# Designs tried in a protein design run: designed miniproteins, single chains. Part 38

Each design is a single chain, and the fold is of that chain. pLDDT is the mean over its residues in the fold that is shown.

## One batch from the design tools (miniprotein)

Design m1305
Fold by ESMFold2-Fast:
Structure m1305 (fold): chain A 110 residues (1-110)
Amino acid sequence: KARELAEQARKLYNEGKYDEAIKLAEEAIKLATDDRVKANALLIRAYAYFEKGEYDKAVADFTEAVALYIRAGDRETALLAMSSTIASLESQGKDDAAAKLRAAGDALLG
């Protein structure tokens, strides 16, 4: 159920339907009992927030997703997701959001 909602949210995100993607991702997050499924839903919601310019919300969701990936043993996924998102934020001139994500990552990984 939660995994299916997360996949539907990803599809909506890929279609540019960010508000609908956020709504389904939120439902997936509420229903998730598995850290990886919850992290995937948080990641989708974070990407949708980035596309809408809601960077503080995106960084918060991304930080939680990274922590859940680490807890689930998916450290490589966590590191890749962090590095790609920091690079994307910096390319958009969102240096404050990138700095917040970097600081959160250092706290989780250091």
Scores: mean pLDDT 82

Design m1306
Fold by ESMFold2-Fast:
Structure m1306 (fold): chain A 94 residues (1-94)
Amino acid sequence: SMEEELKKLLEELLKLAEEVIEKVKDRDPQGAEEIERLKKELEEAIKKNDYEKAYEIAVRLGSLIVELSKKHGLGDAAARVLEIMSRIQELKLK
């Protein structure tokens, strides 16, 4: 159940990453490209059931989403990623 909960949170993070890419791609193509790269790395780690690597990538992806969301005035996206990352961190500590 812990792995299933982590997978669901990681999939929620991937959906949020796609939403942020769509909102910033015209204003910040470089930032969008960096999110897309980490998104693909996270998808690959999940596919391989490598949850340690998935966690490390998710931390980097979450940090980047917060940074770009703050830069582009996407406060709800920033709040949502912080909530997802908090829940992932709680699972990691259990």
Scores: mean pLDDT 85

Design m1307
Fold by ESMFold2-Fast:
Structure m1307 (fold): chain A 83 residues (1-83)
Amino acid sequence: GPSEEQFEADVLVALGEIYLAIAKLTLERAPPSKQEELQKLVDELEKIVDQMRAAADAGDVETARQLLEKAREISRKIDEVVK
């Protein structure tokens, strides 16, 4: 099976992908006045998730952890926009 570090990195990517999926659904449901701001945050989150996948492929769990924290911060900003 994969190494323990590789498994941890893969789990972190899966969490990032869940945040991205929720963000995309939030954008689809958003009023038109908020869509432009939310689209920018979704695009930023998508780039972070892509970077997390690259880190996981390299076995770099520390970078994947740091990127997940950035993903959480963007998710919090999305929540702020929609309230």
Scores: mean pLDDT 88

Design m1308
Fold by ESMFold2-Fast:
Parts: C-alpha cells; sequence; structure tokens
Structure m1308 (fold): chain A 61 residues (1-61)
C-alpha cells in the first residue's frame, strides 16, 4: 500500500484542498483524486499528486 499527497486545483492553479490518499494502483489513485475533487468543488479541474518525490498532474476534463 502506498500514500500520496493530493492537491486539488482550479483553472487558475489555486489549491482548493490537500489530502493524503492511500492506494494500491495508479488507477485507484486517479479514481480517489477525482472523488476528492468532486467532493471539494465544482470548479476543480485537476490535481497535483506527490508520491515518493515524484509529482504528477491529473486533469479531470
Amino acid sequence: MKEATVSILDEKFNVLATEKISFESPDELVKKARELAEKTSPNAVGAIVEIDGRRIGIGFR
């Protein structure tokens, strides 16, 4: 099991929320990040995921 820090962003790159998410696979991480964005704001367009020193951008369009 792995943990990632997920920061939800709006169209202007403002951070709306940040949470730690536990996951088993990249697909699960993306799904949980989308669910967090939906819970956080209708203005959420993407997320930045930080895991093991790596940063990944995820778009929700």
Scores: mean pLDDT 78

Design m1309
Fold by ESMFold2-Fast:
Structure m1309 (fold): chain A 63 residues (1-63)
Amino acid sequence: MDRETLLRYAAGLAYQLMVEKSREEALEQVRKFLLSHGLTPEEAERMAEEAVRRAEQLLADAK
């Protein structure tokens, strides 16, 4: 799976978790998801932050 595909899935997961729970829980769960796909902790943290930022923009644009 390429990085852009992983990021799109991560952003969708972050969006769902931010709606249902919280930004902090979304960040933690997305990081765990990325780690399970073979990313290093540093890569997972950076991509989780980007995924959460994309989800925040989608939430802002929706309302």
Scores: mean pLDDT 80

Design m1310
Fold by ESMFold2-Fast:
Structure m1310 (fold): chain A 65 residues (1-65)
Amino acid sequence: ATKVKVQITLKPGANPAVVASNIEKLGGKVINMEKNKIIAEVPWSPATEALLKRTPGVESVVQIP
């Protein structure tokens, strides 16, 4: 499957480690982690998108170049 780079915006007070753990469980790779934002490469599918959007503390998920 093609890897896609995504930007994940976190809600205030969210734990980035929880989101990073879910990215790795999906076969993704965390590229950069900040207090309110994560950049990652993930194998993109409807299931991956749904799981990322349902992760506690995630405000939004967008594909980036």
Scores: mean pLDDT 79

Design m1311
Fold by ESMFold2-Fast:
Structure m1311 (fold): chain A 93 residues (1-93)
Amino acid sequence: SLLDELRELVERLDVGDSASVAEFQRLLAELISTLSPEQQKRLFERLAEIEAELRRRGEEVQKLPEAEQRAAALALLAEAYRRVLEVFEEIAA
Protein backbone atom coordinates (compact mmCIF):
# COMPACT_ATOMS: atom_id res chain seq x y z
CA SER A 1 0.00 0.00 0.00
CA LEU A 2 1.01 3.66 -0.30
CA LEU A 3 1.11 3.90 3.50
CA ASP A 4 3.52 0.92 3.66
CA GLU A 5 5.72 2.59 1.00
CA LEU A 6 5.71 5.86 3.00
CA ARG A 7 6.64 3.96 6.20
CA GLU A 8 9.53 2.18 4.45
CA LEU A 9 10.77 5.48 2.98
CA VAL A 10 10.66 7.26 6.38
CA GLU A 11 12.71 4.43 7.99
CA ARG A 12 15.51 4.87 5.37
CA LEU A 13 15.07 8.63 4.78
CA ASP A 14 18.17 10.78 4.34
CA VAL A 15 16.77 14.25 5.05
CA GLY A 16 19.92 15.79 3.52
CA ASP A 17 19.16 14.12 0.15
CA SER A 18 16.85 16.11 -2.16
CA ALA A 19 15.83 12.95 -4.08
CA SER A 20 14.66 11.25 -0.85
CA VAL A 21 12.69 14.38 0.11
CA ALA A 22 11.11 14.56 -3.37
CA GLU A 23 10.04 10.88 -3.14
CA PHE A 24 8.50 11.55 0.30
CA GLN A 25 6.53 14.52 -1.12
CA ARG A 26 5.35 12.42 -4.10
CA LEU A 27 4.09 9.56 -1.88
CA LEU A 28 2.48 12.05 0.51
CA ALA A 29 0.57 13.72 -2.36
CA GLU A 30 -0.64 10.32 -3.66
CA LEU A 31 -1.72 9.26 -0.16
CA ILE A 32 -3.64 12.54 0.39
CA SER A 33 -5.51 11.90 -2.89
CA THR A 34 -6.87 8.59 -1.45
CA LEU A 35 -8.42 10.32 1.60
CA SER A 36 -12.06 11.40 1.98
CA PRO A 37 -12.78 15.15 2.40
CA GLU A 38 -13.36 14.55 6.14
CA GLN A 39 -10.01 12.72 6.47
CA GLN A 40 -8.25 15.51 4.52
CA LYS A 41 -9.72 18.12 6.93
CA ARG A 42 -8.47 16.16 9.98
CA LEU A 43 -5.05 15.69 8.34
CA PHE A 44 -4.61 19.42 7.59
CA GLU A 45 -5.72 20.39 11.12
CA ARG A 46 -3.16 17.97 12.64
CA LEU A 47 -0.42 19.10 10.21
CA ALA A 48 -1.09 22.76 11.15
CA GLU A 49 -0.53 21.87 14.84
CA ILE A 50 2.72 20.06 13.98
CA GLU A 51 3.89 22.99 11.79
CA ALA A 52 3.30 25.47 14.66
CA GLU A 53 5.31 23.32 17.11
CA LEU A 54 8.16 22.69 14.63
CA ARG A 55 8.37 26.41 13.75
CA ARG A 56 8.84 27.21 17.47
CA ARG A 57 11.49 24.46 17.83
CA GLY A 58 13.24 25.72 14.67
CA GLU A 59 13.58 29.15 16.30
CA GLU A 60 15.28 27.46 19.30
CA VAL A 61 17.73 25.69 16.93
CA GLN A 62 18.85 29.14 15.66
CA LYS A 63 19.88 30.00 19.26
CA LEU A 64 22.29 27.04 19.47
CA PRO A 65 26.07 27.37 18.81
CA GLU A 66 26.68 27.39 15.02
CA ALA A 67 28.51 24.01 15.19
CA GLU A 68 25.36 22.37 16.65
CA GLN A 69 22.75 24.04 14.38
CA ARG A 70 23.13 21.73 11.34
CA ALA A 71 22.78 18.49 13.33
CA ALA A 72 19.82 19.88 15.31
CA ALA A 73 18.10 21.11 12.11
CA LEU A 74 18.50 17.72 10.39
CA ALA A 75 17.18 15.92 13.50
CA LEU A 76 14.15 18.25 13.61
CA LEU A 77 13.49 17.67 9.88
CA ALA A 78 13.68 13.87 10.36
CA GLU A 79 11.22 14.13 13.29
CA ALA A 80 8.87 16.20 11.07
CA TYR A 81 8.68 13.41 8.44
CA ARG A 82 8.12 10.75 11.14
CA ARG A 83 5.30 12.81 12.74
CA VAL A 84 3.58 13.28 9.35
CA LEU A 85 3.65 9.47 8.89
CA GLU A 86 2.15 9.01 12.40
CA VAL A 87 -0.73 11.40 11.57
CA PHE A 88 -1.52 9.41 8.38
CA GLU A 89 -1.52 6.15 10.35
CA GLU A 90 -3.96 7.67 12.89
CA ILE A 91 -6.32 8.96 10.16
CA ALA A 92 -6.19 5.68 8.18
CA ALA A 93 -7.26 3.76 11.33
Scores: mean pLDDT 79

Design m1312
Fold by ESMFold2-Fast:
Structure m1312 (fold): chain A 65 residues (1-65)
Amino acid sequence: MEETIEEAEKYLEELAEKIPGLKIRREGDTFILEGELKTQEEIGAVVAAQLIAAEYGLKLVVKEL
């Protein structure tokens, strides 16, 4: 289970790294994605992150800054 969470974390970190202004952090079994969400690319990254979290059975919280 921790191994699965680590895989999801790596995918989410790679996603955030490609989009300036996006930050990802982990709180237990929940991931928190933070950003201004002003561009279509940022919105697309949020959707991709939600799909990744759902695939791994993890919670994702999106915070608009």
Scores: mean pLDDT 77

Design m1313
Fold by ESMFold2-Fast:
Structure m1313 (fold): chain A 101 residues (1-101)
Amino acid sequence: SEDEEFRERAKKVLEKAIEELKKAIEALEAGDEEAARKALFEAEINLALAAIEIALLKKLGILDPALEAALDALVRALRALREGKVEEAEKALAEAEALLA
């Protein structure tokens, strides 16, 4: 259905944010500040896009609450990584992955 296509679009953008946050963790652990900055920026873009998609789904009355919860978890992960809190970010990423499973 079209409703399922809109939800799948939001999910794919959240999954892209997860990929970029994982790259940021790898870069931070390697001491690669440039790679970490690039990955965090790409994560931020994808999270902003996901927020727009989720807001649209909510307005249409077709939002899966797991998508909104996953967005919230990934925003916490991004904030944690900006503060160098890798363990906190990994916990938030695991929460988001469980919500999207």
Scores: mean pLDDT 88

Design m1314
Fold by ESMFold2-Fast:
Structure m1314 (fold): chain A 90 residues (1-90)
Amino acid sequence: MEEVKKEIDGLYGNALLAILFGDLETAEKYLSKLKEVRDRLEKELPNLTPEQQAEAKKLIDEIKSRIEYLEKQIDEVRAWQAELEARLAA
């Protein structure tokens, strides 16, 4: 679980940096990797002990919240970039 937490934090941090620099392609790649970690944890959940299940559920909820936040930020930056491109083309 400790290593999974580091993986989640690293992917989330890299996605945020990509968004900050307007690199939405890279941001979406890290978002996809976060979704893979979520899906992996959900798949493994029934094979875990009750204590590990509680920890995994908290991590899944955290990943879901981070995914929702990243998706909102990506959508907002994409909309802003599209508006700028439209104005420059006009």
Scores: mean pLDDT 84

Design m1315
Fold by ESMFold2-Fast:
Structure m1315 (fold): chain A 87 residues (1-87)
Amino acid sequence: SLLDKAKEQLEKILEDYPEMLELVLKSLEEIERAIKEGDLEKAREILAQTVEEVRRLGEEKGAEEKAELAVLILRTYVQEMIREYEE
């Protein structure tokens, strides 16, 4: 599934940053749930909040590159999930 692919990629890039990994995995599951319920506004809101939190953690830990990779993966998979729902 798209969720499983996203989780696997996130686990690899954030293996040294467990707090950031836990945040993105939890958010990704909440976003998928919102999409399946048809609440695309909520899904986009959770995504936006998660992106802000991930970037903040990356800055605080000196892991900005890993944070931006996580944001890219998260945004890419969420957009793909929304696209499949809207088709």
Scores: mean pLDDT 86

Design m1316
Fold by ESMFold2-Fast:
Structure m1316 (fold): chain A 89 residues (1-89)
Amino acid sequence: SAAAAKRRAEAERLREEAKRYEEEAKKITSTEEAIKLTEELMKKLGDEDLIDEVVAEGKESKLLALSNTRVYTRLLTVELEKKAEEILA
């Protein structure tokens, strides 16, 4: 049915988005790039109220900036995969 095809396309879109963010995160080695991606990921997760705190942490430490990027990439990837699976259920 058209409805089933539409659900499948949406699930694939979410999984492709997750893969793109994982690939983007792997390429990041600078504090500035890490902070920028973390901010984007947090906005997509709806955690906008925490952005200023997480950005401040990243500015103090390159290790924290890269760590925060990896954490938020994982959180978004898990959320996107969960949504894709719920759509296909």
Scores: mean pLDDT 85

Design m1317
Fold by ESMFold2-Fast:
Structure m1317 (fold): chain A 78 residues (1-78)
Amino acid sequence: ALCDLAATYTEANSVTFAKQLYQVVFKELPSDQEISLLSEALVHLKSGTSIPSHLIPNNEEGEKLEQVLKTLITRCLP
């Protein structure tokens, strides 16, 4: 399920996938800002480009987003 979504998400549904991924990791709803940053980071990850540093700020939101991305990579990507 999670890894199937990781293989199939696109720019058009990155927001939906970001919400689902965040809820799997933290068991809570993300803020609009967290969704915005995470969805853009997921688009960069999907395209194989490096994630811009401005999408992972040096604050609590950035720490949560980094944890979500690390969880995705460790569970679904080798």
Scores: mean pLDDT 75

Design m1318
Fold by ESMFold2-Fast:
Structure m1318 (fold): chain A 63 residues (1-63)
Amino acid sequence: KSAEEIIERLEKGLAEAEKLTGHGRRTVAGLVLKDVEKYRELIGEEKAKELAERARKLIEEAA
């Protein structure tokens, strides 16, 4: 998959997490965070940092 396809998938994951609360939000956002770290080199450091920060915020807000 291209970097663009992976970024689109991660963005969709974050959008799904935003629609959820509690355990569901933590689970989906946590999966996005893991995928961001896995694909960091492909998507680039700046984009990876942005997506990881958004995922971490969603996890924190779900607590």
Scores: mean pLDDT 81

Design m1319
Fold by ESMFold2-Fast:
Structure m1319 (fold): chain A 60 residues (1-60)
Amino acid sequence: MEKEIIEEIAKGKKYLTRGEAVQALVKLGIPLEEAVQAVASLGKDRLTIDEVLEIIEKLK
């Protein structure tokens, strides 16, 4: 389920921007401020679908 939401936001792209990753996390129930901090903590400008899934797993 989480993967489908992330893939919808990615729209066939290999990488999501930080903003797209934050949007995916918010759609998955993560508060906006927490999502922004989690994405920023990775220190990357672009994230793969798998990296966004790892953030979800880490925030459980």
Scores: mean pLDDT 78

Design m1320
Fold by ESMFold2-Fast:
Structure m1320 (fold): chain A 65 residues (1-65)
Amino acid sequence: GPKVKITAKEDLKLIGTKNFTLKKGESIEGEILEKLNDKYAKVKELSTGEEVIIDLNKVEIEEIG
């Protein structure tokens, strides 16, 4: 899928094998694996290879080349 930078617009929990909080303004780089619905997407973090579910309404997504 597309490689993206995901930036938190507010503090949010990322749900995966490990649940962790991404604080407002923090970013991860990932690959979008699947859009589950209009609210949630599954993303693979590029640095760790971990899969997490993100709330699309609480993040800003930028495609990275």
Scores: mean pLDDT 80

Design m1321
Fold by ESMFold2-Fast:
Structure m1321 (fold): chain A 110 residues (1-110)
Amino acid sequence: SKDDLVENVEEAETLLRDALESYRPKFPEFSARLLELLDETFPKIVEAIRNGDYKKAIELVRELKERIQEIADEVAATLDSEKAAELNELTEGILELLDKVIKELEEAAK
């Protein structure tokens, strides 16, 4: 149902926010920029789901993934190789979580 999808998306947002807050001392710029991006993007994703516009919800999550990768690349360029590698691992985990959200939305669109 739409309510189940909204609950799953809100749970994914909570997990992502908790991870970013945990990494804030190590990656303060990355965490701050992503948290601001989530504040802008997740309400739009939830609204699209509530409107039954799963195609728009998928497009918004894909755009979010692209913007996260851009932020990660910009921040990684300012770090040493060891910290950049750790940020890349964190980013991969975030993108994998968002891929699961896309897959759930694609199944709902069928």
Scores: mean pLDDT 90

Design m1322
Fold by ESMFold2-Fast:
Structure m1322 (fold): chain A 64 residues (1-64)
Amino acid sequence: SALAEAARQGVLAGLADTTRLGQTLAPGAGASVRGLGPTKGIGTVWVGDQEYVYAIEDGVATLV
């Protein structure tokens, strides 16, 4: 879905630039990312009261 893709892109952007942690990915969305390596981390994206957690490995974000 467009929302899932936007969430994935936002998580990857947050991993690349930690200064963007908590910034809005899209209208009504926000994100935070914890980097564990150059392309590894855990990202959280929220829209309203809905929260999506992503595991990131080798530049791939997978919904948990």
Scores: mean pLDDT 60

Design m1323
Fold by ESMFold2-Fast:
Structure m1323 (fold): chain A 68 residues (1-68)
Amino acid sequence: SAVDEEVAAIVDEIAKELNFTDEELLEQIKTALINWARARLGDAPLSEAEKARLRAAARANISDLLAR
């Protein structure tokens, strides 16, 4: 799915930026954000605003885990 691939790519981009390498937690974050995107946007392509929101959500989730 294009949405799944785009969301996963966004999570991987932010994880690399933050030097976060926990594969199991990254898969959990990917799954959560993919499910959120699919529930709200269906099969429609992600807009720039939606991609920005997903980047912010990924950054917030990873930053929260790093702060623990």
Scores: mean pLDDT 81

Design m1324
Fold by ESMFold2-Fast:
Structure m1324 (fold): chain A 65 residues (1-65)
Amino acid sequence: AAEAELEAIAREETERLVAVAERHGDAEAVEAARSAFEGLLDARRRLLAAGAPRERLAPAEVVDE
């Protein structure tokens, strides 16, 4: 469950970065964004396995009041 939610957030951010990079014709930036997505998922999975709180790994859903 937590893994799928983190993946969805990372995927949306990656899609935005890829779209911007493609508009600029920067193939290197597209590759970097895709590689960063894989690295981000691996790092977050490792942190979750080590007991890191899921809430610290989900940047967009923090209720700030």
Scores: mean pLDDT 65

Design m1325
Fold by ESMFold2-Fast:
Structure m1325 (fold): chain A 56 residues (1-56)
Amino acid sequence: SPIERTANLLVGLGYVGRKEAERLARESSSVEELFEMTERRYGRDAVEAVRERLAR
């Protein structure tokens, strides 16, 4: 799913561990909600890095 793909990129880029990424994916109803939760805990740089990878 788009949510799980986004969570997997957070792990692949080193921002989040696998268990935390799985939790974020379960608690999110959309990719934007996942980004909002990620920004609040890990900062804008994590969200920007993942958005750049998804845009390619």
Scores: mean pLDDT 80

Design m1326
Fold by ESMFold2-Fast:
Structure m1326 (fold): chain A 76 residues (1-76)
Amino acid sequence: MDEKLREVEEKFRKLLEELRKSDLSAEEVAEKANRFVLETLVPLAREASPEEQPKVLELLGKMRERVLELLKEKGF
């Protein structure tokens, strides 16, 4: 699980950098970030054991914070 979480975090970081460099609106950025969570993180959470669930939730919290900072940068 930890290795999968690191892979997801790295993919998310790459997505954020692409979104940061793009001319996309804050709304479009939020939609793309939400889609990543639904397509990548939700399936991962379903695979997680009870002991691994807190790690998935922690990663979700970190991703949410990074998205909020990007939205502020985009003028949200």
Scores: mean pLDDT 77

Design m1327
Fold by ESMFold2-Fast:
Structure m1327 (fold): chain A 64 residues (1-64)
Amino acid sequence: MDDLLETGKQVLDWLIKQKASDEQIRRVWDDLVALIESVLSPEDAKKVIEQLRKYIKEKTGKEF
């Protein structure tokens, strides 16, 4: 759980640092959500996704 949250944050930070387009960030976001949902329980997946959604909003002002 924590490792996947940290990995997700690192991927999003890297995309932001590279000045990835909104479309590129959305594609990676969708892939991250699919990965999280595939490996975690529904309850844990929801918690990680909500934390990552808050994180990207704080960093970019965008909602996913």
Scores: mean pLDDT 81

Design m1328
Fold by ESMFold2-Fast:
Structure m1328 (fold): chain A 67 residues (1-67)
Amino acid sequence: MKEEIEKQIDDLKDSIKRIVTRWAERQGVPQDEIDRLLKKIDEARDESETPLEFNYRVAEIIDEFVQ
């Protein structure tokens, strides 16, 4: 069960990072900003023990960035 939770968080992280990178590149966002955003997402993954915690942390990061 714990292994499945970790996999769910990792799958979410990979999907979000891919979608965010593609979106940001299309918007002409500088690579430095993209790298910073991806780093924050990786940190959110490392600090999260559940998909819910990860989703909340990522939602805050994405909402602030996309604003």
Scores: mean pLDDT 78

Design m1329
Fold by ESMFold2-Fast:
Structure m1329 (fold): chain A 75 residues (1-75)
Amino acid sequence: MGEERLRAAVEAVREAAARLPAEEAARVRAEAEAALREALELIAAGELSAEEAVAGFEAQAEATRRAADAEAAAA
């Protein structure tokens, strides 16, 4: 189901964000929450597929993991 895949993709972003400094982790989580609300509205309106939303959050999780790795390397 698209909803479960979307939830899993958002959770991946939150898990990746947990490796960032606390302030940045809070910002990334807030942004992901806002993006999820917007994605759900667009999916309900038929303007976005659940698959497109999942791909977006998976890309964000990957970018967040790269950012966390860069922070760890800089510390």
Scores: mean pLDDT 80

Design m1330
Fold by ESMFold2-Fast:
Structure m1330 (fold): chain A 85 residues (1-85)
Amino acid sequence: STPDGSQPLTVAEALGMDPAQREALRVLLETVRRLSEIVASRDSPEVRDVAGEEVTRLLDMVLAGRPVSEIRRLGEEAVERVERV
């Protein structure tokens, strides 16, 4: 049993995901972790709302098969936007 449940790579491997898609998900999860830290430190509905919108946008890009470099850049921009709320 894994109490934290944070093993997305194992799940992706079980689902037969390709390396590029797995890397895109890794970048998304890293961005979500960073955004979650900001949300936790601010504990504000406004920050939480903006973070949720940015995560939804990134998820859409990952699902659309956008290049990992684009997803990483957008993820960095998302963190900057949330930090400025």
Scores: mean pLDDT 77

Design m1331
Fold by ESMFold2-Fast:
Structure m1331 (fold): chain A 64 residues (1-64)
Amino acid sequence: SLEELIARVVRELIELHKQGKSLEEIRDYAERVLEELRAQGLSQADLDRIRAAVDRVLATLSQI
């Protein structure tokens, strides 16, 4: 499901943060994931929902 995919992407971003990656590196990773999903045929609406979740995670990580 889209919800499971969003949860997986969010977990990957948190893991990168735990590994000491910068917010810039985590954002770059997220952009690569979104481009791969776009290439695999995800709709713009689904990509927008994943991007919104990514932006929320990055905002949270920037406050820690």
Scores: mean pLDDT 86

Design m1332
Fold by ESMFold2-Fast:
Order: sequence, then C-alpha cells, then structure tokens
Structure m1332 (fold): chain A 62 residues (1-62)
Amino acid sequence: APEVIVLEDLTPEEALEIARELLAQGKRVATGGASSEEELRKVVEKARELGAEVLLVLKGAA
C-alpha cells in the first residue's frame, strides 16, 4: 500500500513543493482529495492501482 500523507491547513503551493521534493527523491507520487474516510479509502485504492509509493491527501478537497 502507498504511504499516506494527509495535508491539513496547507496551500496548494505548499503541497506542490512537498510533491516536488518526493519526486526528486525518485518516489512515485499520487495526489488526491478526501472529505471522508470512504473517500480516503477510494483514493488510496486508486493510488495503489497506479503503483504510487506515496499518496498526498488534501483534507477537504474534492
């Protein structure tokens, strides 16, 4: 399963900076939004299907 990092109270620019750092380390990164535990599970499953090593979740984003 991908490593899940939940981003709270961050701007899209700050989230992008984190994604760039992880990509520079050679990691496969996916991004998604989740407002509920069910949405979080769906996003994690999709990231797993894409072969992501790290999933960045924006809390409250659609």
Scores: mean pLDDT 73

Design m1333
Fold by ESMFold2-Fast:
Structure m1333 (fold): chain A 81 residues (1-81)
Amino acid sequence: MSEKDVLEFQVRQLEQQIRNLERELATSDLSEEQKKEAREHLEKARESVRKAREALEKGDLEEAEKHVEEAQRHIAAARKT
């Protein structure tokens, strides 16, 4: 598997994780403030995923990896709220 294939797979996994967390938030008993904070983190994760896809399309694997890592951090933050 090429580095590009690995990053494309990671981007798809991150998109699925974001969708799953949004579904979990919709059915959770968290406060509105906690849900807002978690959604803000998920919005940042989506932006990072979009930037990763753009970098992959340009062949900039280093930039894509940085954005994948950023998306992972935002997803982790959303889970902690």
Scores: mean pLDDT 85

Design m1334
Fold by ESMFold2-Fast:
Structure m1334 (fold): chain A 73 residues (1-73)
Amino acid sequence: PSEEELEKEIAIAFVLIHRGIALATLDLTPEQVAELDALTEKYIEEIRNAPVEEKTKLAKQAIREIDRIAGLE
């Protein structure tokens, strides 16, 4: 993989880790789990298709949205 592709995959990994922690530590409803799954898939696709310069911004947006869905924001 290119360095740019690796940077994007690292950003995606941070989003996935954050989602994983929420799923493992919080008593989320089935509806919240489904919303997190859909959101995560959307942001993974966006990060992979965006310029590498946008990776951090998109990952931070994804993490904020995860926190919102999980009731942490």
Scores: mean pLDDT 83

Design m1335
Fold by ESMFold2-Fast:
Structure m1335 (fold): chain A 65 residues (1-65)
Amino acid sequence: DRAAALAQAVHDLYAASAARAEALRVPTAGDLDDLASTLAYLDALAAAASPEDAAALRARVAAAL
């Protein structure tokens, strides 16, 4: 499933970024911008997919977060 694979990849990237931020320091504005950029990227990908794929992708990422 394309949507599931993309959601998993985004989730893994998001989790890795959060783990690094926690290990190194209190989140900075840059760290927050990276998270916002990841969410914006996900939103753009969802918008490019069919409505069904977009809904499935958002649900998968929301459940994973």
Scores: mean pLDDT 54

Design m1336
Fold by ESMFold2-Fast:
Structure m1336 (fold): chain A 101 residues (1-101)
Amino acid sequence: SEEDYVLALIQSTLISLVIDGRIGEDSTPEEVVEAIRKEIEEQYSDPEKAEEILKLLDRMIEQHPDLPEKMKEAAQAILKGKREGKLREGIEEARKILESL
């Protein structure tokens, strides 16, 4: 579904941002959302495709106002997993958080 696609995109983008050190434990929900937006813009050389994906993200946030806070919580789960040598477990916890919308 569109929702499943967007959640998978958020999940993969959060993993990338955490590995690259672009999201930290002190990042706000708004900063996490902005980091995801910037990563999407950077990954797509076609501005029209980037805009389409960003509109899907915006729609998801409008439908689920708690999503930015859950994105932050998911990022923190991945960061914790990375610190403790349990990255796979952190990623799985992040997935559960995002799917709890």
Scores: mean pLDDT 86

Design m1337
Fold by ESMFold2-Fast:
Structure m1337 (fold): chain A 89 residues (1-89)
Amino acid sequence: MQPFQDLLRMIDLALEEARRRNNQDMVEELERLRERVLELQKQGGSIQDVIEEAKRLFEILVKYDFSPSLITAVGILIAALSFELKKQE
């Protein structure tokens, strides 16, 4: 029920893993995604906007071979958000 907050939490978990790996490229890409999500939240972005940004996060996690548990969690979030969007119609 808090799409932006749930996505930001997933981004923060990804940032924690990226910082632990000491990979600045991962950190920078995730920080840019986080800034975009915060800007969308300030502009009153839709649940569709959150789904598209969550898909971008998923692509980043797969690209950099993040933990399977985190990749799975983001996949579940995308599915849950997509279900919520359909229920509002």
Scores: mean pLDDT 85

Design m1338
Fold by ESMFold2-Fast:
Structure m1338 (fold): chain A 75 residues (1-75)
Amino acid sequence: MKTILVGGAGKKGIEKALELKKKGHKVIVVDISEEAVEKAKKLGLEAEVIDGSDSEALRELAKKHKVDEVINAGE
């Protein structure tokens, strides 16, 4: 059981996030697209609008949620 940050709320990112959640992990998805984030939330995932190139914002989010692992799932 880990807290995992998934970068990218596209098809592969969502599939990976759902797989990790089924395995009992806490998953947070990030994407710059508000629409992609909203779709992730409708699937029962925690998601936030963050620019994946903003290392500062990603670092702060990871600290806030005590993230153990980061996965880049961009297409």
Scores: mean pLDDT 80

Design m1339
Fold by ESMFold2-Fast:
Structure m1339 (fold): chain A 76 residues (1-76)
Amino acid sequence: SWKDELITLFYEALKGINLSDSVKSEVLSIIHKSKNWEEFFKKLSEKSGVKLENIDYKNKEEVKKAIREILEALSK
């Protein structure tokens, strides 16, 4: 499913980022509650303050980079 792909990309993007367990749990909760890629990124952008424009959800490297930018912001 798209959520299984998202969880995989989340853990790949998390490599080298020191994220608290509470924040990790919150992001996983957002993944679980989101209905699609657009809703997921909207909720994460609101939480992190990161502005993301024109994400091609078919491009896994672009998606992973966007997730990584959000996780970096949440780690600060």
Scores: mean pLDDT 81

Design m1340
Fold by ESMFold2-Fast:
Structure m1340 (fold): chain A 86 residues (1-86)
Amino acid sequence: SEKIVELLEEAGLTEVAKRVREVKEGLEKLIKEKEASLTPEERAGLEAGKKQVEEDVKEAIERFEKEPEKFKAELEEQLAATESEE
């Protein structure tokens, strides 16, 4: 999971890297800090979200290893499309 953050930072996509890190840390923190106060359904949802992020990261790493230039171009294009959001 740290690998994708490093790859995004190296590609100049610092804001995307920050968001990926915050989402992962936020989910992990909620599970740990509110473990006793979470309903079984809420806890299952948070753990499912964490697993989805891990799977997305794994797929992104595989794509980057196979076609690094294409992966970077796709991320830059998506970021450029959202950069005017204030």
Scores: mean pLDDT 68

